# Designed miniproteins, single chains, continued (5), part 60

Each design is a single chain, and the fold is of that chain. pLDDT is the mean over its residues in the fold that is shown.

## One batch from the design tools (miniprotein)

Design m18069
Fold by ESMFold2-Fast:
Structure m18069 (fold): chain A 90 residues (1-90)
Amino acid sequence: SPLEKAIEKVNELLDMLKNGNKNKKELQELIDKLEEALGEVLEELQNQGKLDEAKEIAELYHKFIQALNDEDYDTAIKYLEELKKLLEEA
């Protein structure tokens, strides 16, 4: 499912970041795949009328990307772990 794919990509990104693998190409490839899977999750949530859940997921993803772009990896990991918990509860 899109949700399982999103959780898988979050776990792969968490593994890379926690292990200090900051390869920009590999990170971008995983981010692109996560963004695709999250897009499908957000569409499913919107179709179910779960607009608040969709908004919270989108806001956490945005905060993760901002922290990652700032090279604030500890904050990026924190938001990515929060995103994972929210996806697992969906």
Scores: mean pLDDT 87

Design m18070
Fold by ESMFold2-Fast:
Structure m18070 (fold): chain A 98 residues (1-98)
Amino acid sequence: MEVTVVATQRGNKVFVEVRGPRDIVEAAAKGAAEGLQKAGATPNITVKGDRALVEGTNAPSDAARQAAEGAAKGIEDAGGKVLEMRFSGTTAVVKAEV
């Protein structure tokens, strides 16, 4: 099954959208929040079944990358396989499979 993570930074805020199976979504969202916290941002997580939103506030310029890397680690820890990780300006994308 496919898992997709998109982290987008707008100024000092980061929005991480996670889609996939519920258990992997929860793991990816937790990882993204840990990545945001490591970057110095304040994370807030909302999970709804097969989707999650992680919002980071007070985010430094590299916070989207840290969120995506954290999400990828969370997916791997939950038994998923990361297929692709792309970084472009203020956007980071992770594609994974379970």
Scores: mean pLDDT 88

Design m18071
Fold by ESMFold2-Fast:
Structure m18071 (fold): chain A 97 residues (1-97)
Amino acid sequence: RRKRLVELIKEVLRYLRNRDYAKVESLAPEIEELLEGLSDEEQLELFEEALLEYISEETGEPVEKVRKVFEEVLKENPTGPLSEIIDKVIERLKKEK
């Protein structure tokens, strides 16, 4: 359940970056079913795990470094859409090389 949910969230993030909203919508019912019975705290933890793992895979940077940069970008862009925040995190990690 947990591993499948993390993988589905990562797929949603990939589709969002490619602006493939139809595929995002197609995955929503399966994600909602797997989220059923989980607390808001558990849902947030799973989302954070999936998000950091996705960016780590995209950039090749360790999750700990991704977390630090993500927190910095989120602080600078508290009202920005998630897709824009993700793009800024990836760009910042690439610029550090």
Scores: mean pLDDT 74

Design m18072
Fold by ESMFold2-Fast:
Formats: sequence, structure tokens, C-alpha cells
Structure m18072 (fold): chain A 87 residues (1-87)
Amino acid sequence: GKEITELARKVAERAREVLEAARASPKTSPSLIKQLEDLLKRAEEVAKSGKASAETVTGLAIEVIGLAFQLALETDEEARERALRAG
């Protein structure tokens, strides 16, 4: 139970890192920032609930990875390096 909740917290932390990288680049699309903000809220609520399932946490982790790659496609080398470290 608590192990899955801790993984949910780590997913939320990764989502925050990707969002910070996205906000640091003037080349990031507003739609990607909005998607990252939504994902971060969802990840934080899942972590806060203490009821995270392995399936839910895995799904959120996959979404973080996908948005990190989208950020890398939209931005310069510095933002790409930060996003890939966060994903």
C-alpha cells in the first residue's frame, strides 16, 4: 500500500520537473504546459489519496514520459536535456 503511494509521489515529482523544464523554454506550446499542469494535479491527488493502485501509478508514469518526449520535440537542446532527465 505505502510502497505504491511512494511511487505515486515520485511520479508527481517527475511531473513537476518536466513542467518546470517546459516553463523554462519560450518554445514550449501553451497546450503542452496545460497538459503538464493537469497531469501534475492528477498525480498529486493520487499521491495524497493514499489509495494509489499500481495500474494508476503506471498510467501516470507513462503519461509523464510521453509529455517529456513531446517537450523534447518542441524545444531547444537545453530543454530537451532537462525533460529527458525528468522522464
Scores: mean pLDDT 81

Design m18073
Fold by ESMFold2-Fast:
Structure m18073 (fold): chain A 101 residues (1-101)
Amino acid sequence: DEALSLLPVSVELARRLREILERDRGPAGVAEAVRLLGEASGWPQETIDRLVDAILELGITADDILADPEAVARRLSEATGLPFDLVLSLVRLLGEVARLV
């Protein structure tokens, strides 16, 4: 998938993301997956914390991401002030992982 090429995702990282979403498809699971992906991508902790807080506050689930990744990315971009394209790449990657569980 092209979304995987925009973020440095190893087979091991993809497996861990799948395990998280298989355990919890709700906002807590999505937030944990975002934290892991952000840490692996070398993102600033403030950026990771802002995304995690927005996911929990908005109640973003794996099924929300699968239903409309663009709308989820727009909501998160607006809530965090982060660039839409960056957030969309993250959401699309999580959507691909969510399809596997």
Scores: mean pLDDT 81

Design m18074
Fold by ESMFold2-Fast:
Structure m18074 (fold): chain A 90 residues (1-90)
Amino acid sequence: TTRQERLQAFLGLGDALQKVIDSKDDPEKYKEALEELKRELERILELVEQGRLDRDSAITVLQDFLAIMEEEGVPQEALDLIREAIKKLE
């Protein structure tokens, strides 16, 4: 996997997580942000399964994002999506 592909995947995930934070007080926008987060997490899982993204690196980045999102007070549903993705990679 190229550095560019890895950066694009993690930037997309970061953007989706920011949208979850920004929409936490708007139920409809929050639901849409969760669907985007699911798509970005699925993209990371697909890249790992294709051997295009290192599994251990993906786990580390997702764990770091989980810690940051917990500090930002992101709702439990978004945190659970990240935890489920980590579990699928383990």
Scores: mean pLDDT 80

Design m18075
Fold by ESMFold2-Fast:
Structure m18075 (fold): chain A 72 residues (1-72)
Amino acid sequence: NANSVNSIRIAYGFFDRDGDGTITAAEMADFMANSGSPNTQNFFGHFDTDGDGTITDAERTAVMTSLGMTVP
């Protein structure tokens, strides 16, 4: 969906702030607290498929590729 694609694009730009290829639950929680957006919770849940509290570069790449997005 266009909304899902747009949410992923926005999240990618904001969440990978340290450029280590990993987005932590703490970084995600801080962004959610500041944004007030319920859709941000859905974004994290979509990528964190194994529930380990982190989004790895491989998980992010797989989701973006399945949606036809450009992978950096």
Scores: mean pLDDT 55

Design m18076
Fold by ESMFold2-Fast:
Structure m18076 (fold): chain A 63 residues (1-63)
Amino acid sequence: MTRLSDFESLEEVAELLGEAGTLILMRLSVEKKHGSPDEPLVALKDGKTKVPASVAEFADKVL
């Protein structure tokens, strides 16, 4: 099962997942502007890039 946390960067998500990657990045943009500043973060495979847990949950449903 593919998870957003299995990817090393957001660029990899956009490049490898095509339309699904674009939807994930659009959701990330919305949550960054309108989400809670204290929302839990999920680290990508490199351990450095982090995304809101709500975005990771959305990605897990799309992937």
Scores: mean pLDDT 69

Design m18077
Fold by ESMFold2-Fast:
Structure m18077 (fold): chain A 94 residues (1-94)
Amino acid sequence: GANEELKLTLKLLDEAGVDTLKPKPGVTTEELFVEAIRRLVDYSGKQPVGSLKEAARDAILDYLEGKDVYPRSIVRAVKRLLGLSEEAAVSELL
């Protein structure tokens, strides 16, 4: 269910090192999201089919509009970059 998908999402972000990324002076929101997405893509071992920067911008928009929480915004962006549907199980990132 949705709770299990969120739990797996948080676990994958932790294992990919995304949780170590913190806002800091001199780092933009776009740079933070690009690095988060890059780490999860690298962790997946799969090749992206698209722009990390464009995916980051879309994820930021979804997050700021309240359509998604930060962890789900990152996972959704990675699904898009890997050519997966938004309905794909989070486990399909691996």
Scores: mean pLDDT 78

Design m18078
Fold by ESMFold2-Fast:
Structure m18078 (fold): chain A 62 residues (1-62)
Amino acid sequence: MPPVSEALKDAVRALLREWGVERITDEVIARLAAEIEDPGMREEYVAAARALRAEDEARAAA
């Protein structure tokens, strides 16, 4: 699988920050997908959001 771009992860985190979102849930990922009209960009942003959620879950477990 291609690695998720750090710049893309930063862009997703900035969008979530603007939305006032503290946790990345399935509903947040669905909302992010709905805001992106381009299907290629949608897939990339969803992948980045899922990667960030995995990082947040790892931090919560520590």
Scores: mean pLDDT 77

Design m18079
Fold by ESMFold2-Fast:
Structure m18079 (fold): chain A 89 residues (1-89)
Amino acid sequence: SLEEEAERFLAEAEERLRELLARYEEAVKQGDWEAAEAVSREMLGVFGELAGKAHRLSLQDPEVGERLRAGLERLAAEVSARVRALKAA
């Protein structure tokens, strides 16, 4: 179903972002600004993929697209909060 497709896509994106955030934390700890910037760009790419998927699914089922968009907004807020905390440390 479209709902299962959206849930799977969101779960895969959450896992990718979790791994990228861990790499970002390590780069910041090492003072590796080039690596931190590269990982930040990869995280933006994941959010771009989520936004594109939400749009495509919304064309078939607006409710499913909205759920994926809500998941994107939640993940973006969580990642942004963690990145801000790491930069402040």
Scores: mean pLDDT 87

Design m18080
Fold by ESMFold2-Fast:
Structure m18080 (fold): chain A 74 residues (1-74)
Amino acid sequence: DDLEKLESEAITDYELGKITLDEFKSRVQQILSQAKADGAHPKVLELYQKAVETGDPSYLSVAVLYEAVMKAVP
């Protein structure tokens, strides 16, 4: 829930130009660290890592969808 909020805020702020690419990557690294501590699925962690490496917010969107699917159909 808190991770989903952080993901949505990072995507929105970056796409609206409210934060820089470096700030976006820093936020994604924080999300990755928290998700890893929470025992998130390896696929979710891989998607966050790709978002950090590429700066492409679509990887965060895919991670959010993957998390939602895993909660609905575990």
Scores: mean pLDDT 79

Design m18081
Fold by ESMFold2-Fast:
Structure m18081 (fold): chain A 106 residues (1-106)
Amino acid sequence: MSKEYLESLKDKEFALKEFEYHKKLAEEALASDDPETAARELYLLYHYSLFLPEEEQKKILPILEKALKSKSEVVREVAKEILKELAEKGDKELSEEAKKLLKEAE
């Protein structure tokens, strides 16, 4: 394997590790009614999800669904913004699932 290929694998492993870490923090913040932490962790989760294949990136959807049901308007708006980005720019399945969640969140 070339040196560039090995560095690319390390970058993807880093992104996956960060995605799982921020996913856990977002789920904990949503469960504990911490809207500021939930909002920040949702944006970080989305950011790292952009470096992942669709199958891994789709794991963000259940967390965004929980965020849409949050008592915090800020958390709900962050979830809607991320879902709009996924609906517009995501791969086919991710885009369609994001559109469904947005329609239900009216």
Scores: mean pLDDT 80

Design m18082
Fold by ESMFold2-Fast:
Formats: C-alpha cells, structure tokens, sequence
Structure m18082 (fold): chain A 75 residues (1-75)
C-alpha cells in the first residue's frame, strides 16, 4: 500500500539522519544523502509506484535530506 511505501521512506530518512549525525566530513554527508535518494528511487521503481507519484515522493525525500545537510553544516 502507499501507506507502507511512505512508512518505508520515513524509516530510510530516519536511518540516514542518524548516520549523518555521526559524520563530520561534508563530502561523506553529501554521498550518504545521495545514496539514500538513489536507494529510494530503486525501491519505488521495484514497487511499481506510478511515475508521477514516484517523482513527488523522491522530491519530498530530497527536500528533507537537503534540509538535514544544511542543519549539519550549520553546526
């Protein structure tokens, strides 16, 4: 279901946020965020989520990851 898909994306984001908190190197933080987004795209594609909905969910995840990176850089 779409509820399970959204829950999985939230779990991925939470795991990545926790991992980002342990990193001090901005390049490694960017790589981890990018890897998370790539894994999410593969997951959504494998679950056959419609393209328009995939794009929307990926855009939401990317915005959350960018906000987290900005927060980490402000420390």
Amino acid sequence: SMEEVREKLRAMLAKTRAALATLTDPARQELLAGSTLGMAEIYLTSMKVPEEERDRLLAELEAELRAELAAQRAR
Scores: mean pLDDT 87

Design m18083
Fold by ESMFold2-Fast:
Structure m18083 (fold): chain A 92 residues (1-92)
Amino acid sequence: EEKRKEELRKKYLEKIDELKKWLEKKANTDDNPEIKEYYQAQLDLLEEQRPALEKLAESMDVEELEQKIKELEEAKEILEKKYEETRKKLAE
């Protein structure tokens, strides 16, 4: 189980980094200042939470880690969907 937990912790942290990179791209690339500010705020919040998330991951079992990875994947999908809808509403 130790190796499985280590692999899942690594995957969980990698998923957090993927979300961070996606938010950073949106915050830096979008021409709309309202969208930029929103995604910058989400990025800042994720960066502030990262040390706590790393600490929590150390105490999680396999089932908890798998659930947290799924939650991050779903959260990213929700943010991507929200981004597309926001861009659609703010289109020229």
Scores: mean pLDDT 78

Design m18084
Fold by ESMFold2-Fast:
Structure m18084 (fold): chain A 68 residues (1-68)
Amino acid sequence: AQLTPAQEAQVAAFLRAVGPRLDPDLAARFSGGQLQQIAAQVIAANPALADDPEALLPAFNAALRAAA
């Protein structure tokens, strides 16, 4: 499914914040669109943590490993 412009902006901010902390080999397995989709799903599942990229990062890494 396509992300809304608001979801794309939120996802872009999250990915910018966590980018340096991502495993580059794991991240390289996904397209930019796939990373955005997975990040949107993780944020939607954890709305209380949407403004805390560090708290979301473990859930995002787990989602990437599950999708790989």
Scores: mean pLDDT 78

Design m18085
Fold by ESMFold2-Fast:
Structure m18085 (fold): chain A 97 residues (1-97)
Amino acid sequence: GLTWEDLVAALATVDPEVAEQARPYLSMPPTALTRRSDQMAVNVLYLAAGYVMGWSDPSEVQRALREAERIAEQEGRTDSPLVQLARRAAEALGLLE
C-alpha cells in the first residue's frame, strides 16, 4: 500500500513547505488525532497527494476541504492550523474556487 513517505514526496513536488508541515500528520496513526476537523484536514492532505499521484479526483479534495472547514466552524475553531494547512495544499494544486 501507499506509505506516508510517498504522500509527503508527492506533496513536495507541488509545495515543499506544505509537504514538510504535513509530514508529522501523515506519518501518525489515524487515531492520534482526536478532533473530527483535524481528521478531515489530514484526509484532505491524503487526497491532495493522491491527486498529484493520479488516484484521487480534484472534486474529492474540494469536498473534503469544505467538510473540514464546516466541522472546524461547528467545533468553534475558525482558524484551525491543520485546516489552514489543508487549504494551502488545495491552493497549491489550483483547486480553490
Scores: mean pLDDT 82

Design m18086
Fold by ESMFold2-Fast:
Structure m18086 (fold): chain A 91 residues (1-91)
Amino acid sequence: AIAQINDIILNAAGNIAPSVTSDADKAIITTTFNQIAAIINNASSLSVADLVTQINDIVNATLASLTNDATKSALSAAASSIIAATASILS
């Protein structure tokens, strides 16, 4: 279950990479996916609802920090996939 979600996180990070053109945005995106992965790896300590809420909070904070609209759009799409997988696999 956790391994499947981690694979989705890695695929999402790979899919967003072409939209990220600055080193600052790359650092922000990398930190965001690392934070999401850390939450997922602690899934046994959290409810599915808490996991989804924490992922949404991290994503929303990251979106507020980004200035590139293409990167924001790509992150929103990636986040939706991760959240859907988290809710489906861990339910």
Scores: mean pLDDT 78

Design m18087
Fold by ESMFold2-Fast:
Structure m18087 (fold): chain A 65 residues (1-65)
Amino acid sequence: SMMEEIAKKVQKELEKLTGKKYDVRAEGDTVYVSGGSDILFTTALALQLIAIGYEYGVSGKVIQT
């Protein structure tokens, strides 16, 4: 699905930016990210969604584990 492809791209871009692997998954219109909790991460996620060029109202929820 489109959201699954977005999640995979977000995971790869986050790894490039932070040097850390996050668990990224998509459900419905939302992308869930776990494996970290910091302000820099949420900003990076938002920028990656914009950079990917998907204009859906994707809610990036951060699941802290």
Scores: mean pLDDT 61

Design m18088
Fold by ESMFold2-Fast:
Structure m18088 (fold): chain A 67 residues (1-67)
Amino acid sequence: DSAVVVAPHPTKPGVIVVAAAKTKEEALALANQAIKETLGSKAVVTSSSVETLDNGYVLVTQHVVEA
């Protein structure tokens, strides 16, 4: 099971992408797919963080702007 959410950044230009999956690789792939579908090839990732949750899921959070 996996999930991805894209939302406007509350204080900066662009969007926050949050992806959750059982592995870091899956979460990153899901985030990258969502970025491609939302912002296309002009997307620039300005920050990225990875967190492992107590339930074993990996949470990837990225701040993405359109160049």
Scores: mean pLDDT 80

Design m18089
Fold by ESMFold2-Fast:
Structure m18089 (fold): chain A 83 residues (1-83)
Amino acid sequence: SADREFELLKKDVEDQIAKIERIINAAKRYGPPSEKGREGVLKEIDGVIAAVERAKKQYPQYSAELDELLGRAEELKKEVEEL
C-alpha cells in the first residue's frame, strides 16, 4: 500500500539523516573533514534532498511530512558547508 511504502521511505530517509548527523558530530569533535571528505558528505545530502523531492511528487498526500524532512536535510547541508 502507499502508506506502507511511504513508511519505509520515511524510515530510510530518517536513517540517512541520522548517519549524516553522526558524521557532522564526529567532525566537530575530531576536527574538520578534508575538502574531499566534505564534498562526499555534501553529495550524500544532495542525494537525500533529491530522493525527498521525488517522493513529494509520488506521495503528495505526505507533502507536509516530506517538507519537514527536506528542511532538515537542507539545514544539515548548510552545517556541513560551514565545517
Scores: mean pLDDT 86

Design m18090
Fold by ESMFold2-Fast:
Structure m18090 (fold): chain A 80 residues (1-80)
Amino acid sequence: MTTDELFEKYLELTPEAKALAEEILEKYDGDINAEIDLEEVKKLIEKYLSGERREKLLKAIENAKTVKEVLEALIKYELK
């Protein structure tokens, strides 16, 4: 997914999913190629999402290494 495509899909997210994406980006200074701390990202997901939405996204990011991979998973599971 390109940065432009990611931004366009971001605008279609729910307020909770947008807030999650914004806080992840803020934590990593907007660097989408930054390596994530998986435990910190899991805490953010738990803060903004609940129930089945939380469980699906936590499962989807188990192998994520970068901010971009987390945002792509968020878009995939919240929009599709």
Scores: mean pLDDT 79

Design m18091
Fold by ESMFold2-Fast:
Structure m18091 (fold): chain A 80 residues (1-80)
Amino acid sequence: LPLYVVTVTLEGATPEQVERLTRILRTEEPQVRDAYGDPENRTVSFLVEAPSREEAEQVAREAARRAGVRIADIRVLPLP
């Protein structure tokens, strides 16, 4: 499956909420290879194996729902 780097920018998120989303992506999403939170910039970036860009974005949206956080922006970049 193709690999994607997904960067999620969160709206009004606390450092605890950034850490919660990062943990969910690391532990509850089997297709996620790695995830990194940046509480100061309210962003979480992760590497995911997905059949399409849309499915990679869906992983971010589902994890955000479980974390109880609001998404301001999502960027999805395919890896070669």
Scores: mean pLDDT 86

Design m18092
Fold by ESMFold2-Fast:
Structure m18092 (fold): chain A 72 residues (1-72)
Amino acid sequence: MEKAEKALELLSKAANESKDFDQIVQLTLAIILVTSALLSGDEELVNEALKRAAQIARDAGFEKTAEEIEKL
């Protein structure tokens, strides 16, 4: 649960720092994935959502954000 909250903070920061609309859209989708898993209450789904969110951040060019999520 706390890991998902930290991931949402990291993704939100990356989205706010981006000037590219496509990057903002991808990061927002990652936020939706993590939030949906968090609302499910399923820790395994949260762990899968965090892995997917890190990959989305990496593909969007936010390598450091992806690494910080992977360390959670």
Scores: mean pLDDT 84

Design m18093
Fold by ESMFold2-Fast:
Structure m18093 (fold): chain A 62 residues (1-62)
Amino acid sequence: SEAVEAAAEAAGERSPESEEKTREIAEKGSEEYARALAEGLRAGDADAATDAAQLLNAAAGE
């Protein structure tokens, strides 16, 4: 979805690997969550970046 791709692109500002994993996780979880992450990452929100990292870590455990 468009929201998932936006979140992945925003995560890509941190690292390319984060971009791909964020997209896959958001597709399985929630597009609303992906949209919120994209908004925060674009704004340079440290909390959103931390949430993205935790999301990637949680999905890796599943």
Scores: mean pLDDT 60

Design m18094
Fold by ESMFold2-Fast:
Structure m18094 (fold): chain A 105 residues (1-105)
Amino acid sequence: AELARALEQVRATASEEQRFTARVLRAIGAILDESTSDEEIEEAVKEAEEDIKKYLTPEKQAKVYEGFAETAEAAAERFKESNPEKAEHLRKIAEEFRKLAEEYK
């Protein structure tokens, strides 16, 4: 759509920091949104991880991964009654982020 092309144009002219922030926020939003598919969460997380590895120091990577783990754990608790399958998927995502955070300390 026209809006999607405008967003692509803004993204193309944005600074690396702005693009990084947008992808991190997209991943957080996907994790917190019960209606987001498991595949969409995985894709948003994957895109954010590539940028995290590219733009942040190991110490900052550890902190961001810890934040993602805490976000996924909180989302899993919220969805455990209404969507147990999504809650389980989010717990697995949180476990992987905890592992990454510990590795990059």
Scores: mean pLDDT 75

Design m18095
Fold by ESMFold2-Fast:
Structure m18095 (fold): chain A 57 residues (1-57)
Amino acid sequence: SAREAARARLLALLPGTPSEAQVEELLDLTDGSVERALAALREAGGDVDRAIALLRA
């Protein structure tokens, strides 16, 4: 599925070893958009938890 492809892509692009739960949360908040998730990560300075918080704001 498109979501499974986006999840795999995001896992490959994220720094470190993010949890599956963190990746799923990013995809839920961005409606499966890897580009939006990466934009939030850039704003958060690579901090996944901060990126999630920014997307929730």
Scores: mean pLDDT 78

Design m18096
Fold by ESMFold2-Fast:
Structure m18096 (fold): chain A 80 residues (1-80)
Amino acid sequence: MYEEMGKRATEEDIKNLEKLLEEAEKKGASELELEELKAMLAIAKGDMEKAKEYLEKVLELSKDASEEDKEALRKAIEEL
């Protein structure tokens, strides 16, 4: 009855994430933010391999980030 979560996002979800990424790119957002948005978009598309790669890049870019941020990223990668 309910749609399966996490397998394949709706077209609207994907388009919203694409717009967020497009806006971030136009504003010259950091590589860290761009890779985070790319990871979310890959997850929404069901591209778990791409999502994992983008999240790993986010971890590399955020080496000096807080432990909280790194923990959240590690958890996201492990859940993929």
Scores: mean pLDDT 73

Design m18097
Fold by ESMFold2-Fast:
Structure m18097 (fold): chain A 94 residues (1-94)
Amino acid sequence: DEIIEKLKKNAKKAGLPEKLIEEYIEFIKKVKEKNLTNTLELLGKLLDQQEKLLNNPDTPQSERDAWSAKLQPLKDKVNEEEAEELKEIEKEIE
């Protein structure tokens, strides 16, 4: 799956531990199973932005760390909430 592969690549470059990468993969699988197209598109855009930041040697570590932290609240909410709540989270990201 394209989005999952992007996540694995970016998370590994960001230095995330394997267990955390697995948690994000499960998060994306849940989003796909719920057919949340807008959430998947937002995740794709965020992963593309992260890839550009990780590949830019001028990007400070603090900025990379801050971006990675943005994914944690989304993952936490997906664990507890359903598709309708996820669509509200999408609006906050925009």
Scores: mean pLDDT 66

Design m18098
Fold by ESMFold2-Fast:
Structure m18098 (fold): chain A 73 residues (1-73)
Amino acid sequence: MEGTLALLDEDDNVLVLRKVEGEVTKEDVEKAVEEAKKLGGTPKKIAVGGAKVSEEALKYAKELGLEVIEVEE
């Protein structure tokens, strides 16, 4: 599984973002949130798996009112 995957958990309004190479950037978070909104979701949390989150991405998510959760699955 390569690339970036963004999914919405409808039960808890959690946006799941998985990137298998590099770091999760501010742009990755922005695009994932935009896609979630297009699906009619209102994400409250973002769960990141596969790659490390950059400090800028973490700060940006907090500015949007999102909590960042590290997924160890």
Scores: mean pLDDT 66

Design m18099
Fold by ESMFold2-Fast:
Structure m18099 (fold): chain A 57 residues (1-57)
Amino acid sequence: MEEAAKRAEDAAKAAASLNRPDLAAQARELYEQIKSGKVSAEEGLEKVDEIGEQLGG
């Protein structure tokens, strides 16, 4: 959980720095879902990886 949440937060910051507000919003929402338990750590990590791929691989 901690690792997945941290990666989602890092992805949001990276997306913002790359001028991708759409991906930044997705990463922030994912962070909230992981913290609230709506998304498992495993699912959260997979979704973070997908956002990372869209940011530049």
Scores: mean pLDDT 79

Design m18100
Fold by ESMFold2-Fast:
Structure m18100 (fold): chain A 81 residues (1-81)
Amino acid sequence: SEAELQRMLAQLKELLAEMKAAGVPLEVIATVAVHGALELKRAFPDVPLEELIARIAEILRELGFPEEVVERVAREIRERA
């Protein structure tokens, strides 16, 4: 359901924000974001991949990640989905 997807996206955002606040390297946080997106695609197969990628990208931008990292995460999700 949309409500379950939104809840899981909110939990992922919280995790990524906590990792960033704790000083975890951006490369590690990017890997966690990719894995989180792939788990979401598995849990919600009817949601278009590009829609999930757009939502993950927005989370990363809201958390202040550089565009180069956002684009790399999107590319890795597409390649592995």
Scores: mean pLDDT 87

Design m18101
Fold by ESMFold2-Fast:
Structure m18101 (fold): chain A 94 residues (1-94)
Amino acid sequence: MIDKEKLDIEVFATLGAMDAALFAKSEPEVAELAERIRDVFYEASKVTDPEEAKRLLEEGARLYEEAAQKSTDPEVAEHLRRVAEIYRRLAEEL
């Protein structure tokens, strides 16, 4: 059987990278943070070490929180905060 925890990490990391790429287009002020988020989650999707994956997911969550603080759209800011919480919880479950 495929390791479910590893598969879940790869899926969530990929989704995080895609989400970051999407909001970079709508929020130019946070575009640099979105690029960093994309790169962090892309690296997380490739790691086999759970401790390294956890660290990268925690870093991604931190960058999402920073992007939320800099976002000028309150709906985008709320979405980014919710995504940060999801990745923080995923990291805690590793």
Scores: mean pLDDT 69

Design m18102
Fold by ESMFold2-Fast:
Structure m18102 (fold): chain A 89 residues (1-89)
Amino acid sequence: LAEEVRRIAEEEGLSEEFVEELEAAVRAAEERGRTEGREAVLRATARAFAGAAERERALAETLEGKEREEYLRKARALERVARLLEAAA
């Protein structure tokens, strides 16, 4: 999962810092899943990322130019990661 998340974030052109943050968040979710139930934790994390993507898209609609493009790339990466986590649950 974390490796696939890294690939998605890199494909969407996110900064290495943000790639590392997403990878760490997914690794933390996998570790929590080992104790709290994998399916439930991955679905909850997917919903959290989907919500974050909606917020990034809403913010992008209030911006223009390079800033708008950066937030749209973040939203797309978060949407793809949410779908990956949902499929893996």
Scores: mean pLDDT 84

Design m18103
Fold by ESMFold2-Fast:
Structure m18103 (fold): chain A 63 residues (1-63)
Amino acid sequence: SAHTARGERLEAEGRLDEAIAEYRKALAADPDDEAARRNLLRTLLAQGRVGEALRLAREYQER
C-alpha cells in the first residue's frame, strides 16, 4: 500500500517513529497487509518497544 511504501522510506531514513505511524495507517486501511505488519513488528523491536510488538504479534498470530 501507499502507507507501507511511505513507512519503508521513513525507516530507511532512520525516522522510525514516523515509519511506525505509516505502518499503523496501512494496517488500519487493510488489516491483512502482511508487509505492513512485518515491517511494523521489526521497527517496534528495533526501538525496544517490546510490549507493542508482542500485542501486534498476538493480534495476528492466526493470520
Scores: mean pLDDT 82

